# Ledger of designs, part 87: designed miniproteins, single chains, continued (3)

Each design is a single chain, and the fold is of that chain. pLDDT is the mean over its residues in the fold that is shown.

## One batch from the design tools (miniprotein)

Design m11011
Fold by ESMFold2-Fast:
Structure m11011 (fold): chain A 98 residues (1-98)
Amino acid sequence: SKEELEALKKEVEKLREEFEELRKKFLEAIENNAPPEELEKILKEMEEIVEEMRKLADEAREKFEKEFPKEVLEIEMEAGVMEVAYASLKVSYKNLLS
């Protein structure tokens, strides 16, 4: 239903905001020369948010793609952007340690 989609969209927005806060925290931790253990904890929290976002995108596609294809596409795009951002940060972190 539209009400269920709107509830899912609110969860997507919450995860986006949580991811952006963690990304900011990660970048600040790098700038402040935080120990690897702190950076790895932030990356782990980001990984969990990315996994939850992917789960919501998959649920949206399964339940709402036929009736609300535009909204489902927008959620899928947000999940993809978050996945790419996380992967890029993780690669950059590994390169920093090398």
Scores: mean pLDDT 88

Design m11012
Fold by ESMFold2-Fast:
Structure m11012 (fold): chain A 103 residues (1-103)
Amino acid sequence: SLADTRPDVELPEEVRQLVDDVIEGKVSPEEAAKAIVDADLTEDEWRALFYYLLDKALSSPKNVKPVIDFLKALAEVAREKGRRVLALDAESLRTFIENLFGE
């Protein structure tokens, strides 16, 4: 049932750390996006990643631009690798965040 707003699956620690490193400027959005797409996450893990990114953008204004830049890189890498649904999901979340914050 879609009544559960929380993902049942926890985001892998290495993926969470990689997102945090992108937000802190330690890793480029492109390098992180490539590594995460190559990790071949499950649908539930991708859902957990998108919730984590949204939560990060909502938690601090300084996170908004790094999250948007990461989602742009993720969509581009996903398109290059033929992952159309992933690219659309990343673009949808990016557009939502951009509209919400006027970016």
Scores: mean pLDDT 82

Design m11013
Fold by ESMFold2-Fast:
Structure m11013 (fold): chain A 104 residues (1-104)
Amino acid sequence: REARLQELLQKLAAQEKQRGLTVDQLIKQAKDDLKKAKDYLRKAEEYKKKGDLKKASEEIARAVGYLIRAIELYDILKALGADQSVLEELEKEIKEVLERMKEM
């Protein structure tokens, strides 16, 4: 599992380096992915309350996908020397999403 995430991180870092994307653009992408993860978790919670466990599971899977992307972008931003205050903000949001997933 960790080896696969590391492979994806290396691939994304190489792609971003070739594209010349700015640190600010990567920060925006990470924040957008975290927002989507939170939105899908909210939908999953709503379906769970309705007893629709299949739809709840599908929305959790989408939330996990966006969270993984945000974590990969966070690691890339750390490697690129992004501002420490931004990294701390992203880490707090990632931890918040992970805590919400534990309750699902």
Scores: mean pLDDT 79

Design m11014
Fold by ESMFold2-Fast:
Structure m11014 (fold): chain A 62 residues (1-62)
Amino acid sequence: SSMVKEEAERMRKIGLEMVEKALEQGKEDGLRAAEGAATAAAMVSPEYGEKMKEELEKLLEE
């Protein structure tokens, strides 16, 4: 639905920004924030959860 898409896009942007900020504090903090963001995204939808994990893996792996 459009509501799910809009929420997923908003949460993706917020989650990625929070993980980037956490990574500035340290890699372990970044990993913990990434796990939280991926879990929260998966609660919205499995597809969104997978997309979030892919983006986070790219961000963390460099």
Scores: mean pLDDT 75

Design m11015
Fold by ESMFold2-Fast:
Structure m11015 (fold): chain A 72 residues (1-72)
Amino acid sequence: MERIKKIAAETARIAVEGALKGTNLKFNGSLVAQSLQTMGVDREKADEIGKKIADPKTREDGAKEALAIVDE
């Protein structure tokens, strides 16, 4: 259980970095949403953050929210 959450946190961090580089925004946004859900974040909130990451206009804001959860 704990190991799965740690892998999800690493996956979210890598996906956030990819999105910040402008790479595969929709895929990385979806991957962050799934990883946050695995870590125990509510589906609705995780999907909202993922959508922010998938949108170039809100990408940095979404990345900041995701990393705040992952780094805690």
Scores: mean pLDDT 81

Design m11016
Fold by ESMFold2-Fast:
Structure m11016 (fold): chain A 70 residues (1-70)
Amino acid sequence: SQMQQQISQIQNRSSEELKRRVERVRERVERRYSDPRQASREFGREVSRINQDIYNDMQQRIDQVRQQSS
């Protein structure tokens, strides 16, 4: 169905965005911090925030698609 197709596209786009942002955070953290423990903590903090932001945006877009299909 059209709605399932749109939801799938939103999920795929969100997954790709998450991967890109996580990769950028990893590169930045590895460059900035020589201490592996500090690098791990900062990476975890930034990835957690990114994950929450992307998940919230994805859910909002999916809800909009569901509302528009009625």
Scores: mean pLDDT 84

Design m11017
Fold by ESMFold2-Fast:
Structure m11017 (fold): chain A 70 residues (1-70)
Amino acid sequence: MPSPLEIAEEAVEELLKKNPDLSEEQKKILRETAERVARHLSKRPELSVEQKRAVATQTVVGTLTLLQQK
């Protein structure tokens, strides 16, 4: 079973693969977001793997949007 960190990192990796034009600084922030998301997911053990993946994906996409607004 994938760990919360693995789920969060997979969401970030897929987003990075679709957005190769991101700066190294933006990639660093996204990876930091993965760790934060994993921490939140670890506090929600009743969530299924699919629910955790959905939460991770939504949070990472939201973070990318905020990074591109400024």
Scores: mean pLDDT 79

Design m11018
Fold by ESMFold2-Fast:
Structure m11018 (fold): chain A 82 residues (1-82)
Amino acid sequence: SRIKELEDEVEELRREAEELERQGQTEAAQQVLLLVNTAESQIEQARIALSRGDTELANKYLELAQESIEEARRLIEETRRR
């Protein structure tokens, strides 16, 4: 399911943030974790919407979660290049 895919991406990003922290990239790691926490919140809101039968609202939250995940991934990529 889309929710499962996003949850798996969130777990992966959390592990990458831990790696950045170990490398001394503390600010980048903290920013990634903020985006990951935002995505988790959005995924939970999508689940709540689905439990109420509101598939349109659920899809909007999943889109927001995907945006947060993509922003986190971009930040990791940029940090690793420098």
Scores: mean pLDDT 88

Design m11019
Fold by ESMFold2-Fast:
Structure m11019 (fold): chain A 100 residues (1-100)
Amino acid sequence: SDEEKRKKLKEIFDKFFEEVIKIAEEEGNSEFVEQVKKARKSFEAVFNDESASVEEIYTVALMALREIEEEAKKNFSEESAKKILEIVKEAKREIDEIRA
């Protein structure tokens, strides 16, 4: 059901944002922490809109993953970027499983 898909998307993204913020805070990258928190707020705004479709939530979710992936590649050490990219990869796989 759409309700169950929304619930699973929320769980995936809550975990995703918490893990990425933790890595960014451990690296002392306050600018990236702010960017991730802004992406989270954008996702939560669409998620909390009762009129938003599951497809709209998927679209915003995938955009947030892409923005975080691109920023990690530019502004992190190779080791920290690799950790964030693996978290992004896991979130993308979980989203694809819900869409199936």
Scores: mean pLDDT 81

Design m11020
Fold by ESMFold2-Fast:
Structure m11020 (fold): chain A 80 residues (1-80)
Amino acid sequence: ALPPLTPEARIAALDELAKEAEDPIARATSEFLAQKIRKAVRDKSSEEELMILEMRVDAFLRELAARQPELTARVLARAK
């Protein structure tokens, strides 16, 4: 299971995955989601929009943790 993450911790984890994930689709998805959550925080998006985005990020991180557990654990440890 994923630990509870702040929006800043999610951005940090996604930025690291964009640099280190072996799969180019995973790198591109990480970069895209990092940009989306960064913009939502900056633009003060609605609670509903931010919640949906955070749920999408967490679903991606859980999926990646299932496929690349060592990389995901290392990245999440550094994001704290």
Scores: mean pLDDT 80

Design m11021
Fold by ESMFold2-Fast:
Structure m11021 (fold): chain A 67 residues (1-67)
Amino acid sequence: MSIEEKVERILASLGLTPDTDLRSLDRTRQQMLRGLIKEEFGVTIPDAVFATLRNKEELVAWLRENI
């Protein structure tokens, strides 16, 4: 399973779409997303980075550089 497929599955589990602006998520949704990414990929998304993520594509691009 590709990074893109894993991220899409994680977003779907939170009721989010690939086009969801991740910067607009409430605190609870942001913490859940960070936890799921940490569990799946072993990386923690810094707050500064999370604030720049507009959608799934930008999250996937960041993960490709940091895994």
Scores: mean pLDDT 81

Design m11022
Fold by ESMFold2-Fast:
Structure m11022 (fold): chain A 68 residues (1-68)
Amino acid sequence: SMDDLVAEFRRLVDEAGELLSKLTDEKQKKELIRELGEVSDALHNGDLDALREHIRRLQELLEKVRSS
């Protein structure tokens, strides 16, 4: 549901904030900030399919950042 996706996005925002506080790589910071913006835009548009896809991409990006 939209409420579940909003809750997941808020959780991912918190995770991203913690990672951004530790990141020194400017390219990774910019990419992470960009993906957060894409999820926010999808949420504003109310497109559930787009929102699910961008949340998935943000999750994958966060995992890559953590593993680097």
Scores: mean pLDDT 81

Design m11023
Fold by ESMFold2-Fast:
Structure m11023 (fold): chain A 75 residues (1-75)
Amino acid sequence: DEVPALVEVIRNSTDEAERARAVERLAALGDPAAIEPLGELLRNSTDPVVRLWAGLALRELGGPAAEAALRAASA
């Protein structure tokens, strides 16, 4: 499946264009399996760039579960 590989691009890539394509692909797939890994990156990553991209991916996915993951990470 593509979801774990796309999440790894968000977590590990140093290329913003590659991360942007991963976000677009995750949103296009609409697979809820992405929500928990992206939420974990948003809450727990020590890299602020990774947290920003995980948050963007969750916003582009949309829906109640993605919204809940975003709220859990909010101050």
Scores: mean pLDDT 83

Design m11024
Fold by ESMFold2-Fast:
Structure m11024 (fold): chain A 84 residues (1-84)
Amino acid sequence: SDFLRQIRETAKVIKELAKAGDTEKAAKYAESMVGQLKASPDEEVREALLPPAEETRRAAEAGDAEKAVEYAEELARIAEELLR
């Protein structure tokens, strides 16, 4: 799925921004990604990816870079599993 590949790549970008301490930019990317996931017609994709995406957004908004990295890694992993 092209959509799942895009979500995986966005999660990697969020992780790198959070690792660099740019939690504000990480939060903006995470918010955009949450919006895309909510608009997805695929219930399985929404159920699997929306909770960790929301957690990534909340962590980044709170300035918690370490948790933002952890949730973004989990999000990328789940998206990768759904691609296989």
Scores: mean pLDDT 86

Design m11025
Fold by ESMFold2-Fast:
Structure m11025 (fold): chain A 99 residues (1-99)
Amino acid sequence: GIKAGAPKISEEELTVETPEGEVKIKVVRLEVSVAEESAPAVQEIAYEAIEKAKEAGIGAAARYDEETGKLTLELYAPEELAEKARELAEETAKKLLEA
């Protein structure tokens, strides 16, 4: 099984000013501390989440910090897709806990 801490989900809102008006982006962030031996498996789960996000029209990025053992997955969604981004983060967190 994957040796990881409890996943943490947080949300942030970014407002981007454009010549045509404000654009609001919802950032849904998933963070988990990962044992070194589990890092490849956790990264694979993060890559699956990125693929699903892309298919849904949601921006996604994942980072693994080798010094801290921390994986961060960020989902960047317009307001109308914010709920789908939350669902994807929660599904990914569940997979990390069940692995």
Scores: mean pLDDT 79

Design m11026
Fold by ESMFold2-Fast:
Structure m11026 (fold): chain A 78 residues (1-78)
Amino acid sequence: SLLEKIGKLAAEAAKELDPQTALRVLHEVGEAIIAFEEGNYEEAIKHLERAVDISRQAGNEKAAKALEEALTLVKKEA
């Protein structure tokens, strides 16, 4: 499913990050999934954009790209 793809991309991103940054990213992805399940695609997009920004600010472009792929999947449904 779409949520399984988002979850896999989030797990890939988390593996690339230090534990504290990974927890912040996973928190934002979790909030995005909740918003998506509620049909609030705008809120889901905002949370995924924050997850991308956190990864980029941490200097991890690989994590950021995985999260941008998740963001693209959500935007396609919006």
Scores: mean pLDDT 87

Design m11027
Fold by ESMFold2-Fast:
Structure m11027 (fold): chain A 91 residues (1-91)
Amino acid sequence: MKKMEEAVEFGVEVLRKLREASGSDRAVAHQALAAGEFYGKIDDYKALAYYMAAAVALGESEEEVREYALKHKEDIEKAYNELKKRVEEKL
């Protein structure tokens, strides 16, 4: 639970920082996808956080994305791969 809650909070912070640096939510989503793919090889929780940030940037509700992640805490790789797929379908 603690690690998933930390990942969710990190995702919110990632979205905020990327929006400060980027002129568009589409650019934020592309940057978050690239970072998520990199972290998927090193830290599943960071990968999840970046894919959550990308999904919210492209119009998903932050609350719904958070709820989805917390419900899938037993299979974090499946959770972030599903978010990645939804983000890629919108880009």
Scores: mean pLDDT 81

Design m11028
Fold by ESMFold2-Fast:
Structure m11028 (fold): chain A 75 residues (1-75)
Amino acid sequence: MAEREEEAIREAEALGIPAEAVRLAFEAVKRYAAGDIEGALAAYGEALELTAAALGDPALAEEGRAALAALGAKL
């Protein structure tokens, strides 16, 4: 887990994506595995917003929010 996270952070930073976004994405996976689905969705949403802001792509943030809202409504 930690090794994959560190590698993902290095690759993301090379693309201009902040390390915080990668850490939040891994945190979302950990929360989901622990049964904290709401916390996982929140962390993933934050990771997606940080990535969208870094890449200058507001459509990515909107698409991600819509997908998470649809998933949350089913939970």
Scores: mean pLDDT 73

Design m11029
Fold by ESMFold2-Fast:
Structure m11029 (fold): chain A 64 residues (1-64)
Amino acid sequence: MDELVRQAIEAARAGKRDEAARLLYEASKVSPDPATVRVLAQGVRDGDITPEGLEAYLAARRAA
């Protein structure tokens, strides 16, 4: 799960938003909280969520 989110962050930083969204959809299928990850995938596709936003989510999840 967290590895797929990390790969999505790297894809988003490279300007590959379609790849980042696809990786987040895959992460949602194996996530214990698929609804949140699905919202992140849609936000990346729409340009509402930045790579920094994805990093903040991953950091918060690791800190909890």
Scores: mean pLDDT 78

Design m11030
Fold by ESMFold2-Fast:
Structure m11030 (fold): chain A 60 residues (1-60)
Amino acid sequence: SKEEKKRRAEIFLEAMEGLRIIHVYMTEKGGGPDEAAKVRSQLDKEIENEKKRLEKEIEK
């Protein structure tokens, strides 16, 4: 159902957000704040693209 697809997408996106926070934190620890800012920007873009992809998939 659309409702079930939406729920799974929400859980997946929440997991991606959690992994993004961890990845940015580890990058800052190893590479410093400028490198962490670049990684955060890239991951934010990737999560936004995935969100749009999932929204289109739910509408099918």
Scores: mean pLDDT 82

Design m11031
Fold by ESMFold2-Fast:
Structure m11031 (fold): chain A 85 residues (1-85)
Amino acid sequence: SSAQEELDLAKSLMDYWSTSVQITDQRMQDQGISQSVRDQILNQMMDDINQRVQDFKSQNSNPDTRNVMDQQFSQIVQQINSMKS
C-alpha cells in the first residue's frame, strides 16, 4: 500500500541519517578533531535532520509515519548526546 511505502521510506531515511551521524563522528575522531568542535558539528547535524524530518512530516499526514519519525528522531538525539562530551 502507499501508506506502507511511505512508512518504509521514512524508516530508510531515518536509518540513513543515523548512519551518517555515526560516519561523521568516526571521521572527526580519525582526523583528531577536538571534542568541542565535534559537539558543534553534531549539534548542527541534529538541527539539519530535525528540519528534514519536519519537512517530510509536512508532506505526509499519516499518523503512523509521523509517530515513527518522531520516535526515530528521538533515538538520533540520544545517539548524538552519547557522542558529545
Scores: mean pLDDT 86

Design m11032
Fold by ESMFold2-Fast:
Structure m11032 (fold): chain A 74 residues (1-74)
Amino acid sequence: TMVKGVAPSTSPEAKAAVDEVNRMAAAGASLEEIAAFVEARRKEAEAKGDTETAAQLDVLLGLVRHEIAEERAR
């Protein structure tokens, strides 16, 4: 669905997931643990039919997986 005149925004649920990811990282959680957390939240959003939150969490998961790949390339 195309929307005109509205900037892409982070859903409250996706924002909460980002905040928790930052908290986990500050607490020393591994990137693998963070990826598992984001994947779990994405699946919960899909199960509820929240397509917007699921899509935003999929982007976040991609960013975390990119960081894992960068570390593996060293």
Scores: mean pLDDT 75

Design m11033
Fold by ESMFold2-Fast:
Structure m11033 (fold): chain A 120 residues (1-120)
Amino acid sequence: SKELEAKKILKEMHEEILKVLEEAREKMKKASKEEQVEIAVETAREILKIVEEAYKKIKPLLSEEDAKKIEELLKEFKKRVEEIVERLRRGEISAEEALKEIAELTQEFLSKVQEIIDES
């Protein structure tokens, strides 16, 4: 039951993130290059917020050990997203490439969290 509830929260988080990414891509179609950078930065912040809120909901459903493992994954995810934002702000990648990399990191994070929950 706790495992099923944790999986439901992960699915809802993933669906929210996909919606945020789709809305960002639509906004970018009408935006200047400078506006596209700001949209991607705001999108990254919103995704981090969604993931942090999902973790708060999942944490009480987990063992202390599993919560620590997921917290470590969350710290790494936040660090890697911040590195993408820094590269974007330096003009090293496009806003489109930044969103693509964030989407890929999110999928990797979700897969690793799901593995921890399945091993519980």
Scores: mean pLDDT 89

Design m11034
Fold by ESMFold2-Fast:
Structure m11034 (fold): chain A 79 residues (1-79)
Amino acid sequence: MKEKAEKLKEIATKAALEEGLDEETAEGIGGAVAAALLDEEKGKEVLEEDLAQAPLESPEEQRMIEAAKKAYERAKEEL
């Protein structure tokens, strides 16, 4: 279980880094994505709703949300 969480986190972190995020931010996104995918389906729905409700007024916020969505989709394919 924990080894799979680390692999999902690594995949999600790499996807976020490819979107041009800082390593610290990318690692945070990777951890959140891995936790959501390994938690119950409710955790996944909550993450999707949070991403939909996030304020998208700044380019930095838009980039982080887009990177998180791409990281989530890429890590989900590894399940």
Scores: mean pLDDT 68

Design m11035
Fold by ESMFold2-Fast:
Structure m11035 (fold): chain A 83 residues (1-83)
Amino acid sequence: MQEMVDEALRRLAEDGIAAFEANPDSIAAQTMLTFAAGVYEKEGKLEEAIKLYQRLIDWSQRQGDSESASYYTQKLQKLQEEL
């Protein structure tokens, strides 16, 4: 059961990344990308999670959201410590 849940979450995360690529300016797209980053972090795919947080930082900066950019930067740094 846990394995099936983790597989479903991974597929949902991949779909979330695709949705963000299709519509990056929406808050919904940002939420989906944040979810995908969290799933990869949980699965131990730290390099993939780092790439997603880098995209979230870029997105937040383009939106002028310095608070979100700071939050994702802290997440990125923490994950880099685990590599």
Scores: mean pLDDT 74

Design m11036
Fold by ESMFold2-Fast:
Structure m11036 (fold): chain A 74 residues (1-74)
Amino acid sequence: SLDDLQRKIQQLDNFISLLNQKLDQIRREIENTTDPERIKELERRKRSYEISIQNLKDSKAAIRARLAAAQAAA
């Protein structure tokens, strides 16, 4: 249903928002860290979150396309 698709988009937006907050925290830690090994760990975590965010955005784009098609057909 359209409501199910809209709800799923909202869930994805909430997860993307949460992961972006975690990315902002990691960026601040990198700015305040001088330990090279800690920076490497933070950069690795940053890359993992960036990949997760991209996957969620791709999923959201697919659901948005389905929602737009369903709305156009109505």
Scores: mean pLDDT 88

Design m11037
Fold by ESMFold2-Fast:
Structure m11037 (fold): chain A 71 residues (1-71)
Amino acid sequence: MKIEITADNPFDSLEEKVIEALKKLPKDKKYKIGVSRFTNKDKILEKAKELGYKDVEVYYSSTNKAIIEEL
């Protein structure tokens, strides 16, 4: 499964939108999350762990959108 999250503008921080999308997904799965360079990936990773997601990888992609993929 793949979820795409778009920014309203090129400088939009997507942390909150990514976390809200992740909250709708099971906690017992592994996820790979691609984010733009304008997004704080460490905040996403920390918040995911706080919410009980133990197997989440966050990386910088060349796009201005976020992508959540189940592995």
Scores: mean pLDDT 77

Design m11038
Fold by ESMFold2-Fast:
Structure m11038 (fold): chain A 59 residues (1-59)
Amino acid sequence: SSSLSSGAAVLYGGYVLAEEEGVPIASGAEAMRYASEKVASGEVSGEELQERGAEYLAR
């Protein structure tokens, strides 16, 4: 399934985005903060986070 809850999308999407950008993430809280900052800045949409999170869970 490609559909995630908002929390799961932010968490796992944040991990994937950080991996792609070479940013070290040590905890889920850091992953969620990173994803939230990217969405707030307009660099990434919530839909993109959902897609990235689904990609992570499909690994």
Scores: mean pLDDT 76

Design m11039
Fold by ESMFold2-Fast:
Structure m11039 (fold): chain A 60 residues (1-60)
Amino acid sequence: VVTFNTLADGYLKLGRPDEAIKVLSEIPNPDDVTKGILGKAYLSLGLGFEAAEVLRGFEA
């Protein structure tokens, strides 16, 4: 069984954070794991501000 979180984490391990972000955007109810992976993807792209906004947005 492959979840969107598992697929996105796989893309991050392959050095494809942009693909990971695209996969995660398909999730209608993001959980803490989803937020963590999305934050890592933005950080991998050098977008620390975007990563912080994503995490804060989901918390709000």
Scores: mean pLDDT 72

Design m11040
Fold by ESMFold2-Fast:
Structure m11040 (fold): chain A 87 residues (1-87)
Amino acid sequence: PELYRPGPALRALLEAVGVTAPTLTEAEIFRAFLRYVRDQKLADPADGNVIDLRGTPLGELLGRDSVDLNDPTPLFEALRAHMTPVA
């Protein structure tokens, strides 16, 4: 699997959920994102696949007001803007 080095902004989010590894797979970064969402209670109570990011540090990081886990492609594209592939 391809490894990524998180940028400083994404690193702060990862550290907030106890992830300190210097390089991670995309799947590990996604799991850390889901832990952050759970810990901050950002999921919509009516639809747990819709995540409200308005007014959150995560929303500022991703440049988005919401994400839909039924279509995670835009989320992964936004996360990739904050990480670099390890050569």
Scores: mean pLDDT 78

Design m11041
Fold by ESMFold2-Fast:
Formats: sequence, C-alpha cells, structure tokens
Structure m11041 (fold): chain A 101 residues (1-101)
Amino acid sequence: DVEAELERIRKALEVMLEKGEITEEQKEEILRLLEELVERYDLTPDQLRFAYVIILDGVKYGNIEEALEIIDLIVNSAPDDQEANEKIQAYLQKVLALDNA
C-alpha cells in the first residue's frame, strides 16, 4: 500500500527533524517531491522507498534534478535494463561519496 508507505516516510521525517538531522525546509521539500511522484507515477511501495532515499540525498546535497532523473529511470526502465542500472549505480556511488565527505 503506497499510502501506508508514505505515512511511514512522513513519520521517519518527523523523527529526523526532531533529532536535528534535517531542517523544516528539507522535510517539506522531500514530502512535496514524494507526493508529486506518487501522483504522477504508478509507484510500487518498493519504488517509493527507493525514491525516498534518493530524494533525501538530493535535497541534502542540492542535486534534486539529477535525483528526479534517476527516479524516472527506476520507474520507467525494465529491471534488466543495463544502461539504466549503470546510471542508477553511478548516481548512488556519487551520493555515497558525498555522504562520507
């Protein structure tokens, strides 16, 4: 259930805000982008969880446009699309490097 997954994400973001891990502005932007994706695409709960991780990093590091491009690849590409998978992996490696810096 996509709505149940969205509710779980909202609660996770509230906890992060309360701990000072994100700002109120970052929380609002993440929720706005996720709600837009749910309305625009027929997402599975697994796709929504993955989109959440990508958007969280995109908002934190200011690469929102690239994050949204990667989400579009995840939603619209076949699971065995090697080119799409390579782009997704390259983005995740870039985000991991930023998080470790």
Scores: mean pLDDT 74

Design m11042
Fold by ESMFold2-Fast:
Structure m11042 (fold): chain A 111 residues (1-111)
Amino acid sequence: PLAVGGADALILVVNAGLPEERRRALLAEAEALAREAGIPELVFTVADADDASRAELAQTAVAAREALSRHEGVHYQVVDAAFAPDALLVLLKRAESEEAARASDAALLAA
């Protein structure tokens, strides 16, 4: 379960080997969750591996968080994450500093 209240962004990471129909279903669920919770930013990304480990999904999510932060000129931190088979969902909030953002990345990568 994700604590979606007050999140500023949602990242969905999927395994590259996931069937297209399943990827579309997961994206639709993430879009619905973001809309219902009032989350303004949704990032959909694919891990570089067809059978991505939890560590590979988490690393892909960290890269997506860093890319979003650079694109928007703000810092985001990880506040919650949920692993599912072939997918990872990550909730972000604005961070006060790059240090806070990086500390949250370390917690996600240890999961």
Scores: mean pLDDT 81

Design m11043
Fold by ESMFold2-Fast:
Order: structure tokens, then C-alpha cells, then sequence
Structure m11043 (fold): chain A 71 residues (1-71)
């Protein structure tokens, strides 16, 4: 279903994700430490998606269930 990412896609994500992560982390710090952890974990999953989209989607689902269970 998801097409395998090309080297161009991986390079693009590696260039775009760090500045976006920095902005999201700055906003998350204003909310609380749980949100900071959530943002960091989300970006780890995004990077994993460049290597193994199936594993990344599985981890994303687990993270969503965990967030829904905890406030």
C-alpha cells in the first residue's frame, strides 16, 4: 500500500523534519513534559517511516492508544 521511500524522499524528510521538530518542541515545552515526550516520540516514528513504513505505522498506532489511555 505505501510505496517504499526513495533516497530523495529520505533526504527531503531529513532536511524538513529537524526545523519542524524544533518548532514543535518549543511549543510542547509551554504545555508540559508529557507533550515534549510525545513530540520527540512522534518524530522518531516519522524518521522510522523513511526506513520501515509498516513498523512506523504500528508504533504510531501504539502511541495513539497510549495517549488516549493517559492524560
Amino acid sequence: EPKPLTEEDRKFLRETLPPLKEKDLAEAEKIGPKVVELVERSYEIYLLYTEDPEEALKRLKELQEEVEAEE
Scores: mean pLDDT 72

Design m11044
Fold by ESMFold2-Fast:
Structure m11044 (fold): chain A 88 residues (1-88)
Amino acid sequence: SELQLERDILAAFLEMVVALAKRDPSLTPEQAAKIEELADKAVQALRDGNFDEAIKYLKELEKLLEQAGLTDYANAVKIIRKKVEELK
């Protein structure tokens, strides 16, 4: 279905954003690990169609990226979250 394809595209886009963010040398190992954990949870929730859980983890990921000074990546995650909110 188109909804399943849209979920898969958003999950893939999130994985790409996180992979790019993790290349930033300003990240501590602890920040990188927490970003990866939240991204994995958000991706799984998206693939499972658990939109409320996905939105929760995406908001937490946005906050961590913002705290790390990665504002552009935080904004990319915010765009993904808004798209997820439109699908529910």
Scores: mean pLDDT 87

Design m11045
Fold by ESMFold2-Fast:
Structure m11045 (fold): chain A 100 residues (1-100)
Amino acid sequence: MITPEEAENIIREAMEKVLSKVTDPEEREALVEIGRKFIEEVRKALSDPSLTKEELLQKIEEIGKKAVEEARQRLTDPDLVEAFEKAMKEAIEKIKELLE
């Protein structure tokens, strides 16, 4: 069973890979904010005992999609958007695997 702390670590590690490619301070700040919000919403979903496993998986997918859409709106570098989308997909798949 995955904990909210384990999910946060997975997302944080994925975010660090993307952040290592950022040289612009405004792009970095936007990416950090998007990542923090993504972590908080995933932690909240994992901590909600009213959600079924299927509802939880769907909600995590929705949270990830929303984070990617916000990145597309706030980031100017398309390579960073692509890197973020790839990193978030990777993190979500790993979280889903740990949820089975």
Scores: mean pLDDT 83

